# Designed miniproteins, single chains, continued (2): the designs that were tried, part 36

Each design is a single chain, and the fold is of that chain. pLDDT is the mean over its residues in the fold that is shown.

## One batch from the design tools (miniprotein)

Design m5225
Fold by ESMFold2-Fast:
Order: structure tokens, then sequence, then C-alpha cells
Structure m5225 (fold): chain A 91 residues (1-91)
């Protein structure tokens, strides 16, 4: 259990680092950056559930993030909304 949580968190940090590198080259709202950030969020959410977090509370939070992103005029809004919905569905 603990080793699996640590592995998921390590993988999430690696994806976050890659997202930061691509953001420096292509911009923070580039689709590749958003996809990596979403993938990292999915791994972090799974680690939280395995560590004892309530999946229903995480799902509610992710759905709110998705709604806020969808209502945002930002270029990455639709991708962020889709990513939050996908993360909620995987919990």
Amino acid sequence: ASAEVERLRAEARELEARAEEIAAEKGEYHPEVVELAVEAAKLAARAHVLAGADPERLKEGLRQIAADAAASPEPAGPLLAAGAEETAAEL
C-alpha cells in the first residue's frame, strides 16, 4: 500500500516536471502541457484514495474544477474540463 502510494506520487512528479519543460518551450496552455498535467493529477488522485482520502469528496471537487474550467474563457478551458471529468471517472 505505502510503496504503491510512493510510486504513484513519484510518477506524478515526473509528469509534472515534463509538463514544466514543455510549458517553457510551448506555453503553459499548450495541449501537451495540459495532457501531462491531467495525467499527473490522475496519478496523484489515485495516491490520495489509496492513502485513505474519500473518493466521493475528490470526485465532487474534480467536477467543480471541470465546471469552472468549462465556464472559463481561457484557451485550455475545454481540455482542463475534460481532464478533470476523466480524473473523477477513474476514481
Scores: mean pLDDT 79

Design m5226
Fold by ESMFold2-Fast:
Structure m5226 (fold): chain A 61 residues (1-61)
Amino acid sequence: SADDRLTAQILAQLDAAKSPEEMLDVLQAAIDAGAPPAVVQEASRHLVRKIEELQAKKKAS
């Protein structure tokens, strides 16, 4: 479906993001573009997991 395709594109952009700020910008851009709630929810869950992984790597002193 169109929503599945849009979700896949947003998740790919989140995967390409190098920082939590870039990941948040990707999600905000999708929201501003009028992405459906189901797409935003899926992207938000993926974003949270990626930020947690990135922060875990960053805090290895």
Scores: mean pLDDT 80

Design m5227
Fold by ESMFold2-Fast:
Structure m5227 (fold): chain A 65 residues (1-65)
Amino acid sequence: SRKAVLAGVAAALELMAEGVNAKTEVEDGKVIIHVDSKDPEALKKAKEVAKRFQEQYGGVELVEE
C-alpha cells in the first residue's frame, strides 16, 4: 500500500540520519527493519523507530540478526 511505502521510506531516512546500519524493506502492507543485534546502540535506536512507526502506521516488524 502507499501508506506502507511512505512509512518505509521515512523509517529508512530516520535510521540513516541516526547513523544506524539497518536494512529497511517494504513488503505488501509491512515495513521490515533488519538490524545487527550485536550493535546494542543501533538495536536500541531501531527499536525506537519501529515502535514510533508501529504506533502511527501499523505493520512494522523488527528483525534482529
Scores: mean pLDDT 76

Design m5228
Fold by ESMFold2-Fast:
Structure m5228 (fold): chain A 67 residues (1-67)
Amino acid sequence: SMMEELEKRKEAAKLTAIGAALYHGNKVEEVTAEVNEDGSGVGKAVGEKGTITVTSSPSAPVEVKVE
């Protein structure tokens, strides 16, 4: 179902944000994700060294922002 697909994509977005945060040496304290039926999504990991946001869309490369 569409709800199961969205939930799976949401978990993938969380894992991607966690991976990006760990790659930058940041301990993850909180993670959130929002995904849309059009295939776009955003994952956000908050930690001791700041926030990492990973944005994806069907038409563009994955964007990683470190703050």
Scores: mean pLDDT 79

Design m5229
Fold by ESMFold2-Fast:
Order: C-alpha cells, then structure tokens, then sequence
Structure m5229 (fold): chain A 93 residues (1-93)
C-alpha cells in the first residue's frame, strides 16, 4: 500500500502527496504533541476534502478513513498550536 507522513511545526501547515495505485481505503491519522489543536485532511486533485480527522487536542490522536479510486491525493496537516508538532499519516490499504 501507499503511505505518506507529514509534520507541521507550531502555527504551521504542511502537505505531502499520496499516490494511490488502485482503489483503496485511505486511513488518515492526526496527532498533537504540543498544545494543539491539530487537524489532518485528505484532499483530491480539485482540493475537495475527502477525509477530515477533526480537531485533535494536546496529546491526542484522531482518525478518519475514506475509500478512493486510483489517483493522486494531498495529505494536509494544520497545527494551530503555539508549541510542539502536528503529525499526519495516510495509509492506503
């Protein structure tokens, strides 16, 4: 399966590309190591949100999953916290 991991510093936004070779379930996980909140999103090529973890508080984790066809997707992590990191992972299975 394909996977991507991206980390955002405090107050930051980061993105990574996920290339899915065949129809797969993509699981997106967001974690907050600082104050949070942290949010992870999976976007299609049009910038439409396909999966959203919602807001993750300090020390928390949240997951979202969606079934997608083969294609190129963007994993985004948004860290609205003043300390620590936000980490997003996406895995296609």
Amino acid sequence: GASATVTAAAGGVASATLTVPAESTVTVTATATGTGPVVALLLNEQGEVLADTGTVAAGGSATASVTVPAGTYTLVVINLGSTGTGVATATAT
Scores: mean pLDDT 86

Design m5230
Fold by ESMFold2-Fast:
Structure m5230 (fold): chain A 70 residues (1-70)
Amino acid sequence: SRREEIERFVQEAHDLVLREYRRGRLSEEEVLEVYQLIVRLQDAVDEGRWEEAERLLEKLREMVRRIESR
């Protein structure tokens, strides 16, 4: 389901953020920005706000791409 796809991507993003933070490649502020976005995305999915969830997912994908490209 779309919910399961989003939950899987959120877990991948969480794992990436923890890994890069431990490597000293992310600031605490950057970690908090990603986690705030994950919380908003999860809330949107839980409340059935799919249009907002898709926008938040795209923002999370953009942040993940920026982190991976460092």
Scores: mean pLDDT 87

Design m5231
Fold by ESMFold2-Fast:
Structure m5231 (fold): chain A 74 residues (1-74)
Amino acid sequence: LIEEVKELMEEAREPAIAVMVALGMSEEEARAAAEKAAEAAIKHAEEGSEEEKEKVVEQVRRELAAIREELARL
């Protein structure tokens, strides 16, 4: 489950960076922000119950879908 969260965050990393760069962030700033967000999500999942971990996975999947939709608009 934690590995699944890590995979989802890694999959979301490049789309998130692309969106942030398109919004005016430098690639360095966007990459740092994406990594910090991923680290926070993983830490939250590790500290939570199994049910909370499943909710984090579901939420990350929804956020990834939203990011992809936003990229499609660019």
Scores: mean pLDDT 71

Design m5232
Fold by ESMFold2-Fast:
Structure m5232 (fold): chain A 61 residues (1-61)
Amino acid sequence: MELKLTIEAEDEGAKAALMGAYERTKPLSPEEQAQALKAFAEGLRKASPKPVIKEVRVEVR
């Protein structure tokens, strides 16, 4: 199975943080990695006072 991650972000820091989370979760299964990335993206949205992430799509094939 292959993990496909699509990110649309207004802030380069938010994009870099998501890429870092992707690298740290590589040892997990693709399904576990997808769950972790979704949780991380949601936490990042909640922590920001303005919308820094417009879209995050995580797909397992």
Scores: mean pLDDT 70

Design m5233
Fold by ESMFold2-Fast:
Structure m5233 (fold): chain A 91 residues (1-91)
Amino acid sequence: VKDVSKLSEEEKKELDELSLEVRREVFKLMDKDGDGVVTVAELKEYLEEEGIKLSDEDVQKYVDALDKDKDGVVTLEELVAAFEEGLAKLS
């Protein structure tokens, strides 16, 4: 297939649903408070569990890069949207 620039709406929906399920499970691991958002502190704890140690300032900058709404936290929707945009830019 030479033209992959336009996935069908069904294919995008399936990818979004699979991505959402995976992201939701990962998000729940990071979301220690269960408030539906990932804070700088929760993301830092997750990254340290993965063996990555960052300062609070560096974690905040990373959150700001993912934070579509610029509210200082990452929602599951923002994480999914960022991945979708990243994949589109790689094509």
Scores: mean pLDDT 62

Design m5234
Fold by ESMFold2-Fast:
Structure m5234 (fold): chain A 60 residues (1-60)
Amino acid sequence: MEEERRRLRVEAAVFLLKNEKYKDMSIEEIARRVGFESLEEFNEELKRYYGKTAEEIKKE
């Protein structure tokens, strides 16, 4: 359950990072919106599931 919730939060964050509608939203705001306490925790989980940081994903 907790791992599934974490995966879903990461997937939601990746959607927001790649979506042109949310291009003006900061990486820190996206992390906060999907429920991560820190940018460090957020990037750690993104690297775990996608092998990339939030900044790298947003550039795609």
Scores: mean pLDDT 77

Design m5235
Fold by ESMFold2-Fast:
Structure m5235 (fold): chain A 73 residues (1-73)
Amino acid sequence: MSPLERLLQLLDALRESGLTGPQRFRIVSVRGDTLHVALNTAQPEEVRQRLREEITRLAAEHGLTVEFSEEDL
């Protein structure tokens, strides 16, 4: 399994853990070494901050940097 495929599986697991409420985030794109993630504004700021930290850590483990945007999902 490629590092990217493994990262996407881990991100899907993080997203699915929020399926009892509003969607947590969506993956917008992967370009080179940069992952773009849209965070759901329906989530509290504390949850969005935690997601930024977790996603950044996971991406770094797979050699990627992360750019975040916010969307009403």
Scores: mean pLDDT 72

Design m5236
Fold by ESMFold2-Fast:
Structure m5236 (fold): chain A 79 residues (1-79)
Amino acid sequence: YRVVLKVEGSPEAIERTAELFKKAAKEMGAKIVSIKISGGELEIEVEAETRLDAELLLGLMQIAASSEGAKVVSAELLE
C-alpha cells in the first residue's frame, strides 16, 4: 500500500512538515519511497505494509501538515 501526499505552504512550514512526515513514517515502520521539496511544495510517497497502516499514516500526515499551517492539496491511498 502506498500513500502519496502533495502539500503547499511557506518554505518554513514545508520544512517542518517534511520532518513530521519522516517521523510519522519511521514510527509506523513505513518506507519512504520518495520525498521532494521545491520551495513551497512537498511531495511524499510512502509504502506501508498493511491498508490499516496506510490509512493511519495518511491521517497522521494530514494532521501534521495542518498543525504546521501547510495545506494538503492532494492525498491518495494506492494498493
Scores: mean pLDDT 83

Design m5237
Fold by ESMFold2-Fast:
Structure m5237 (fold): chain A 99 residues (1-99)
Amino acid sequence: MMSEILDLISQMISLLQSAVADAIAGLDKDGNADARRRVRGLYQQTLMLLSQGFESADEAIEYLENMGKLLRDVGYSSAAAKVDQALTLLRQAKALHEA
């Protein structure tokens, strides 16, 4: 169980890092400084919440949902899909922790 949770969290972090890197690079090229700042802020808040363990998992889920919506709204659908995958992995890790 613990090893499975750690594997899910590791996969989630990798997907999130990839999504954010792609989105920030693209938004910088687009000159969309406001969206770039918001994506970075949501990412930093998500990492902070994840560092607190599963007590903040529901709040981290909400931040990731907001990040996915923002990325879709600014035309980064591929990055949003990676965030949606990270959300699925976080929900699975939370379910295993609560079992």
Scores: mean pLDDT 85

Design m5238
Fold by ESMFold2-Fast:
Structure m5238 (fold): chain A 75 residues (1-75)
Amino acid sequence: GKDGVGLIKEALKLAEEGYRAAKEGNGLEGQILAGVAAIMVGVAKVSFPEEIDEELLKEAEEAILRAVKAAEEAL
């Protein structure tokens, strides 16, 4: 849905997809997917601050950082 938990779950999925794209040599795709995931986490934090699962948020933010690093190494 459009709730904070739903946004963070989708962000985590996109970050994991971005990491896979980067590991396959698609650094630009990995960077774009990681960027979209980061925007989704930001929107969830601003729009639904009291609906945030802290453990899920940490997992999503860590996945985004992994995807960004892998994308930079693939570019």
Scores: mean pLDDT 82

Design m5239
Fold by ESMFold2-Fast:
Structure m5239 (fold): chain A 142 residues (1-142)
Amino acid sequence: MLSPEARQKLLFLTALGILKKKGLEVTPAREKIIRLLAENPGQSFSVREISEATGLSQSTVSRELRELEEAGVVRKRDGRYELAIRPSDLPNLPEELLIGLELNPDLRFSPEEQKEVIAYVEKYFPEKYKEPLLKAIEKHGN
């Protein structure tokens, strides 16, 4: 079972990988928005709330959210925005997770998180992607 912290890291990495695969640049503004949403899975935020939490202007947030929604990273419901990726979607996005890991060489899993993520990959991910994912995850531990 994934801890909330391990789950949040995997959602964040996978979202960045989707963005890169869609040909969009991972800008500091996009990373801040994605991080906020990935750290609060299942929670929705208004443009104002995202602006206040990230320090970005409302006009910047509105523009970036449109691009992230078009990329399939963010979903709009009743004027509020949430991460479009659910934890149950993770095994269906192995290439995007690999890209996210490559984009974030400084991201580290704790020893406990690394064990959880390894067990999760071995149990749920497609066989073809297990070896490259396990090697990538090993580089993000100590």
Scores: mean pLDDT 89

Design m5240
Fold by ESMFold2-Fast:
Structure m5240 (fold): chain A 93 residues (1-93)
Amino acid sequence: LDENALIALLMTLFDLSEEEAREILEEAKEFVEKHKEEFKDEDEAKVILATAIILAGRRTGKPLSNSQIATISGVSQSTVSKIRRLLEKEYGK
């Protein structure tokens, strides 16, 4: 996982500070580790990136579509939908 590249991407896409992008990345890493069994057949780095993009979109009010997130992260749209459902269950959003 190239954390510096992911931080730079989040900063660029959502106009976040480095500190905000790093916080979102850590939240995404914790979320993916907690739900590791749900994503065992997926590339962990790609799932972390997709999760971070969803969290950043929620935080900034600039949500990306499932198709856009799938294209950027390299996971399927069905995996993006799964991440969203699990996040809603955990955060109530």
Scores: mean pLDDT 84

Design m5241
Fold by ESMFold2-Fast:
Structure m5241 (fold): chain A 80 residues (1-80)
Amino acid sequence: SELAPEDIEGAVVIETGPDGRKRALLFTDGDPEKTRKALEKLMELGVEEVVLVMGNGKSRTFPATEEGIEEAVKFAEEEK
């Protein structure tokens, strides 16, 4: 059983580059719990990099690692 993109709360776009590396754009409302769960699911899907996009238009790129997820959640909480 693998996680599918539709299991992620929020709007997600996943891109696979010519080198096989996965990048995601995650559009979030800034809720820290939903953002953390979405980022954890993206990491489980093999995504290496996430661009977090807030409803106010602010965006920031984070590595899909445990440390990157915590930094992304903090960013989302500050911008909600």
Scores: mean pLDDT 74

Design m5242
Fold by ESMFold2-Fast:
Structure m5242 (fold): chain A 85 residues (1-85)
Amino acid sequence: MSELDQLKEYIKTVVKNVEASTSPQLRRFLLYRTKVIVNEFLKDATPDEIKELRSFLLELAEKSTDPEVKDMLLELSKLADQKLS
């Protein structure tokens, strides 16, 4: 399984855990950790991997009803856009 595929599965799991959690501390930790992991991935990712990740993040954002999750996913998609420029 590719590093990108592992990252996508991780992000899906985090989104489910954040949306299911009523703990502000746990939600904040998971959102912050996800941003760190995605930023690290983007440093060495190919343009094709970045485009695929961006599409994935936008699809998840569209499906999410949690404002904090949606904001994180949109922020990460913008970071991916900046890396392609």
Scores: mean pLDDT 86

Design m5243
Fold by ESMFold2-Fast:
Structure m5243 (fold): chain A 117 residues (1-117)
Amino acid sequence: MFEKAKAIVEEVVGPFDIELREVDDLGGLPAYADYKKTPGVVTFNRNIPLSDEELLKLSVREISRAAGLLQQDALLYPPGFTGPAGDSGVSFESEEAYKGVKLRTPKRPLTEEDLLK
């Protein structure tokens, strides 16, 4: 799953390095991206039950964040990706949130069709 999600993001931004981790407890979060580390780190919570579709969408979102991709189109990530703050509570995709981090510019926006590959 994670290799598929990384390949989807690399089609848009080119190749990058990332570390993937799995844990049993992440404070109730399904996943967390640390884009301030080099390489970026994505940590997944094994105890949150997700469908393959939900896991793929979540993986694409968190890998994009860890890669330093500034998410400017909220339509790419549907309401199923709620965190503790809800659908509108936290924007890690703002320029201020990425201050001091190397940002990547996508060659094109990610689409729902990319998630079906």
Scores: mean pLDDT 63

Design m5244
Fold by ESMFold2-Fast:
Structure m5244 (fold): chain A 109 residues (1-109)
Amino acid sequence: MEIDYDKLTVEEALDYIEKLLRKILNMEITSEDDLVEAVRLLLEAAHIAEKIAEKTGDPLYREIAEVLHRAVDAVVAARAAGDSIENIKTILKKYVEEALKLVEEAKAR
């Protein structure tokens, strides 16, 4: 689905980021293909957060994007190191939970 991120309100964009992150948490990650899909969803959420940060100048949205990029880097590094799917899944969930906490903080404003 082609989404014009420049047309999203801040509230719509936060709801979409939350939806993507909750989708990752609910994934049955059992294969490399599942990890690739999780990384794709993380990058989509990061891109939306970057667009909000550009529009608002609010450092909280930049922090959300930075946490999501760090999640991608951590998953990619763990895969390159030959870590188990279970270990990579644990790393992924910690970063996603951190990003969700920041999204909830932004929504509480």
Scores: mean pLDDT 83

Design m5245
Fold by ESMFold2-Fast:
Structure m5245 (fold): chain A 62 residues (1-62)
Amino acid sequence: GKSRIVTATSSGPTPQQASDDATQKAIQQAKDQGLEIVGIGVDVTETPDSFIATATIGAREP
């Protein structure tokens, strides 16, 4: 199947919360599109008041 990339961002008071929220959003988007998830990566950026996470899902059309 054709390779796809799905991304989502979220912020939170901890890296774990930001990462979990971003990952769940990206997974939901991939599922809504009927994609097979191949891999997940997460990058977290610290800000003065919060953390911002970007989840990137490598996915494939079935």
Scores: mean pLDDT 85

Design m5246
Fold by ESMFold2-Fast:
Structure m5246 (fold): chain A 60 residues (1-60)
Amino acid sequence: MIRNLTTEELAALVRSAGRDVIKLLRKLGVPESMLETIEEVLEDGEANPADVAEQVSLFM
């Protein structure tokens, strides 16, 4: 049985992952369409861990 991560825990993990955030989110089962949006944010250098964590939390 998989433990659900809180939004705060997801934000902390995203901050720690940095460049590997896409891999982390993919492992959590986030759809590819959302991952594409997050990649765009990372490419622009506007990586917001809190916003990314919110999107993942809403999906989970």
Scores: mean pLDDT 62

Design m5247
Fold by ESMFold2-Fast:
Structure m5247 (fold): chain A 80 residues (1-80)
Amino acid sequence: SQEDKEIEKLAKELLEALAAGDKDKAVEKANELISLLKQSKDEILRLWGENLELAKQSLDEDEFLALAESAAQELLELLK
């Protein structure tokens, strides 16, 4: 679907920013991914977005980005 392609694109861009050490871009892409997931018609994807937003509020930036990295990797596996 178009939604799956947009999620895949943002997940890849997030992982690329993290690999480049660009924390500002990684945070930007993580926030875009959260927003897209929260707007999903898929209940499971919405819950992922809500959980990542809660993590952003409760964790420090490095811990949040580590969780976002794991989530992006898992999303890419789910969308194969």
Scores: mean pLDDT 87

Design m5248
Fold by ESMFold2-Fast:
Structure m5248 (fold): chain A 67 residues (1-67)
Amino acid sequence: MDEETVEKLKKEVAEQSKKRNLSTQEFIDAVRRLMKETGLSVEEAIQIISDAVFEGIKARQEALRKA
């Protein structure tokens, strides 16, 4: 339940990662927040946040290549 919460948090993390790299603490905080709001396991939350970070980094790298 709460795919909407997952998608919202993924978008926030991806947008942040598009602007700059997340610190280790910011990554941990995002994982903990996702677990608290959705009840997902640590492994599932880490995968979701990692995917969002990766998408943000990819978008940033693509923008830099066009500059």
Scores: mean pLDDT 79

Design m5249
Fold by ESMFold2-Fast:
Structure m5249 (fold): chain A 66 residues (1-66)
Amino acid sequence: GAMGERAAAAARKGAARFEAEARKLGHPDFRVEVEAEGDNVVFRITALGKEEVLTVPASRVLAAWG
């Protein structure tokens, strides 16, 4: 829904900033992919050859980053 897409957009900006900081600190392998799924936001975090997937309600994402 619109809330999920708005939350994902805010989260993508935050993720891009975090990836840029990680790269400055010598961690170019750190990546965060963000996708909207209904009223949830899905984060796919990759670091050190490992992948973790976290699903967060859009309302929680907007409270943190919106």
Scores: mean pLDDT 80

Design m5250
Fold by ESMFold2-Fast:
Structure m5250 (fold): chain A 75 residues (1-75)
Amino acid sequence: MKEREEEERKRKAAKELERYAREAVRETAKLDPENAELAEKRMLEGVKHVAENGSVEEVEQYAEGMKQTRDQVAA
């Protein structure tokens, strides 16, 4: 039961990480629209790598960090 809870936490954190990363890239795209698509692709590749290879705690930490990054670029 605990292992299923950890898997669900990791899935939620991974989705949040991807969402915040996409939002951060879209805000930075306003400053550099020519490179926006490439930046988004690279960011999502990194997010997928962390989600596949990271622990639940690592994915949650990256999601929190990306949320802070998104909040900074959106301010």
Scores: mean pLDDT 77

Design m5251
Fold by ESMFold2-Fast:
Structure m5251 (fold): chain A 72 residues (1-72)
Amino acid sequence: SERRRRLVEEFRRRTRKMLDMGSELIKKAGEEGKKLLLEETKDQKSTSRATGRAIRKIGDAIQEAIERYREE
């Protein structure tokens, strides 16, 4: 049925947008985490707790985004 094919195509497009958003978020989080670690170890007083918190926050954001696209 034509209507069913359109629905499938629309779903495919939506899924692709969600995946793209998730990929961008993961990439951004990785870059930010990497820079924070580099700065702390190079020219700043290393604060393991602060670094760990930043990484956890980024990880949580990524996981939340993935959960959203998976559930919706």
Scores: mean pLDDT 65

Design m5252
Fold by ESMFold2-Fast:
Structure m5252 (fold): chain A 56 residues (1-56)
Amino acid sequence: DALAEALRSPDEEVRLAAAREIGRRGDPSLGPAAHLALTDPSEEVRRALLRAARER
């Protein structure tokens, strides 16, 4: 979907926004997209997912 595509963006800002949205939703259908965010080379992207998930 659009979030998984955003996580493949060369722009870290785009990947950060996608990771936050995935964590915020907590939708199990987004499992593959969440995995992409958790394995992202940027620590900021990985932290963004985990932080957004905690804020729910």
Scores: mean pLDDT 77

Design m5253
Fold by ESMFold2-Fast:
Structure m5253 (fold): chain A 79 residues (1-79)
Amino acid sequence: SAEEEELLKLFEEDLKGVKDLLNSQKKPSKQLIEDVRQGLDRAKGMLPALEKKYPEAAKKIKEMLEELEKWLKEKEKKL
């Protein structure tokens, strides 16, 4: 649906913005990393509801969130 496509596009744009922000800093602050972690946890909490309404979009969003979490954990190890 158009709503599902719009949701995916907005999520992809938001994720790109977060990655660009973190990459713009040579060493991201612990606070910035924690803020991103909180945003990630909130998004993960929305997945069950999204899965029921937009299963294809939810699957792609889940994969993107898992990739972001893995990337964030690697950044946290280097602090």
Scores: mean pLDDT 77

Design m5254
Fold by ESMFold2-Fast:
Structure m5254 (fold): chain A 74 residues (1-74)
Amino acid sequence: MALVAEARAEAAAHEAELLADPLSPLARALALRVAEALYAQAVAEGREAVFDEAVASMDPVSRAIAEEARARVD
C-alpha cells in the first residue's frame, strides 16, 4: 500500500536522526507511524497473523511500540 511506502520513505529520510538516537521521542514517533502503517496493511490483506508472529519475535521495546500501534489502529 502507498501508506506503508510513504511511512518507510519518511523513516528513511530521518535515518541519520534514528541512528544518532534510536530511543529519542522522534525515533519512537517514526517507529510508531511505520508500525501503524504495517498493521493497517496486514489487516487490509488479511495477514494479521503474520504481524502477530513478527511482534512475538521482537525485543520488548519494539513489541511495545507495535502493540501501541495496534491499539491506535483498532
Scores: mean pLDDT 69

Design m5255
Fold by ESMFold2-Fast:
Formats: sequence, structure tokens, C-alpha cells
Structure m5255 (fold): chain A 73 residues (1-73)
Amino acid sequence: TIDDLTQRQTDLFNQLSSMVGEKDAIELTLMADDDPDKAVEIAKKKYGPDVAKLVRDYATTSDRLNDLLRAQA
């Protein structure tokens, strides 16, 4: 549901922030909104595969949330 995806997006952002700090988490999530593949590659190179996975999961969750919001307009 939209509520479940919104909560998951928040949880993923909080987990990412705990690993890389809030400023880097904001930068990575903004990058993921524009170019998720680029955001994942940068995260992998700078922080490693665990952070890259979180960035990918965030991007996927955001994409699904946007699709549901458009479908229920």
C-alpha cells in the first residue's frame, strides 16, 4: 500500500543516514531520484555494497510509490 511504501522509504532513508551521515544520505537519495544507476555506482565505490543495496532499495521503493500515487489520482 501507499502507507507501507511511505514507511519503507522513511526506514530506508534513516538506515542510509545512520551508515553514511545525513548530508551524504540526502545527496545519494536526490541522485537516485534523477539517476538511480549512477547513485548505486557512486554508493558502491565510496561506501561499499551494503550502502549500494540500500540506495537501490530506496530507488525501487520510490519508483513503486510514485506509480501507486499516479494510479490512485
Scores: mean pLDDT 80

Design m5256
Fold by ESMFold2-Fast:
Structure m5256 (fold): chain A 62 residues (1-62)
Amino acid sequence: MSREELEERGRRAIETLVALYAEGRITREQALGLIRREFMPVDPELAEELLAELEARLRALE
Protein backbone atom coordinates (compact mmCIF):
# COMPACT_ATOMS: atom_id res chain seq x y z
CA MET A 1 0.00 0.00 0.00
CA SER A 2 1.34 3.44 -0.90
CA ARG A 3 1.70 6.19 1.74
CA GLU A 4 -1.17 8.09 0.08
CA GLU A 5 -3.45 5.01 0.14
CA LEU A 6 -2.54 4.37 3.79
CA GLU A 7 -3.27 8.03 4.71
CA GLU A 8 -6.68 7.80 2.98
CA ARG A 9 -7.42 4.57 4.89
CA GLY A 10 -6.44 6.29 8.15
CA ARG A 11 -8.65 9.30 7.41
CA ARG A 12 -11.64 7.00 6.75
CA ALA A 13 -10.93 5.08 9.96
CA ILE A 14 -10.93 8.33 11.98
CA GLU A 15 -14.27 9.43 10.44
CA THR A 16 -15.83 6.05 11.31
CA LEU A 17 -14.46 6.03 14.87
CA VAL A 18 -15.53 9.65 15.53
CA ALA A 19 -19.07 8.82 14.33
CA LEU A 20 -19.24 5.69 16.53
CA TYR A 21 -17.95 7.66 19.54
CA ALA A 22 -20.47 10.48 18.95
CA GLU A 23 -23.25 7.83 18.93
CA GLY A 24 -21.95 6.37 22.23
CA ARG A 25 -21.13 3.01 20.62
CA ILE A 26 -17.43 2.93 21.55
CA THR A 27 -15.17 4.40 24.25
CA ARG A 28 -12.21 6.73 23.67
CA GLU A 29 -9.87 3.88 24.69
CA GLN A 30 -11.47 1.52 22.13
CA ALA A 31 -11.19 4.11 19.33
CA LEU A 32 -7.50 4.85 20.08
CA GLY A 33 -6.76 1.13 20.45
CA LEU A 34 -8.16 0.37 16.99
CA ILE A 35 -5.88 2.97 15.36
CA ARG A 36 -2.84 1.68 17.31
CA ARG A 37 -3.57 -1.92 16.33
CA GLU A 38 -4.09 -1.21 12.62
CA PHE A 39 -1.51 1.50 11.85
CA MET A 40 1.32 1.24 14.42
CA PRO A 41 2.76 -2.04 12.97
CA VAL A 42 2.68 -0.60 9.41
CA ASP A 43 3.66 3.08 9.81
CA PRO A 44 4.38 4.26 13.38
CA GLU A 45 4.84 7.91 12.29
CA LEU A 46 1.46 7.99 10.53
CA ALA A 47 -0.11 6.12 13.47
CA GLU A 48 1.02 8.87 15.90
CA GLU A 49 -0.35 11.54 13.53
CA LEU A 50 -3.69 9.70 13.28
CA LEU A 51 -3.85 9.22 17.07
CA ALA A 52 -3.26 12.95 17.65
CA GLU A 53 -6.02 13.85 15.15
CA LEU A 54 -8.44 11.30 16.64
CA GLU A 55 -7.77 12.49 20.22
CA ALA A 56 -8.34 16.13 19.18
CA ARG A 57 -11.62 15.26 17.43
CA LEU A 58 -12.89 13.14 20.34
CA ARG A 59 -11.98 15.90 22.81
CA ALA A 60 -14.03 18.40 20.73
CA LEU A 61 -17.10 16.17 21.31
CA GLU A 62 -16.68 16.32 25.13
Scores: mean pLDDT 83

Design m5257
Fold by ESMFold2-Fast:
Structure m5257 (fold): chain A 73 residues (1-73)
Amino acid sequence: SMEETVEEEVRELARKYNLSEEEQEKIFKAALAALKSEKGPVYAGEVAEEMGVGHFAGTVYYVAVRAHKKLVK
């Protein structure tokens, strides 16, 4: 599912960047919101800003784009 794919990408990044559970949840929600939006994953950084996690904009964009690629393939 889309949720499972996003969770997998967030989990991989959490191991690399020492992300807290709160940070993981915020990144997950922002990336998922971007993927469900009509704008698509290219606006995931903007979605992160709107959700108050702009300091993770690049991370949210990365997660959304990678999840999208896995869901299309």
Scores: mean pLDDT 82

Design m5258
Fold by ESMFold2-Fast:
Structure m5258 (fold): chain A 65 residues (1-65)
Amino acid sequence: SRQAELDALIAEIRRSDPATAEALYQERVASLAQEIKAAGKDQKVVEEAMEQANRLLEALRAHRG
């Protein structure tokens, strides 16, 4: 499921070194940005992608803090 994939990525970001964590974050956020652009008028897809981006950012910040 998308939730399980996101949770696995967050766990990987949290356990990785800072450089690897940042690379994983940037790759997924770039993918989510493309998904948002492709969503057009589908507000639910946009909201879900933005929620994923926010959760990934929080994971990256927790790793740095």
Scores: mean pLDDT 77

Design m5259
Fold by ESMFold2-Fast:
Structure m5259 (fold): chain A 81 residues (1-81)
Amino acid sequence: SMSREEIEQEAELALLQMEYSILKKYADKLNAEEQKEAAKRLREIAERAREIAETSKNPAIAREAEELAEEAERLARELEA
């Protein structure tokens, strides 16, 4: 069974993943100003996901968080290009 800390990390990660998915879905429909705001938010998602990956003692949570950080950072770079 997961600890309370692991459950809290998994819940936060799930919310970040949901926000990333929404941003990715609508990325192609954003104007230039909205793309800048989305890129900024994606970098915030990547930073928080990286913190979860570094602090989590659960290897599965750490891996999911690292994958989210990489995907969010990649999408941010695409929107900044």
Scores: mean pLDDT 88

Design m5260
Fold by ESMFold2-Fast:
Structure m5260 (fold): chain A 76 residues (1-76)
Amino acid sequence: HMSKEEFEKLLQDWIDKNKDELIKQASEARKRRETELANLKADPSKAAEYQEVLGFEELLKRIIEDMKNEEEKKKA
């Protein structure tokens, strides 16, 4: 039997303890993505696919920023 508060506390504690591991995993995922984008950019026949992926990345970045702004509003 676990309450929402207990779950959130355990999750936060786990994140804090595994912060270095999470940062490393995120960094590695970013490097893989950058390599994939570079490969698409290097191939002129894939120019349309490259632009589509860039558009998707920009959309994701915008969504993440919007989410951060909403959280900042809650703090203010």
Scores: mean pLDDT 69

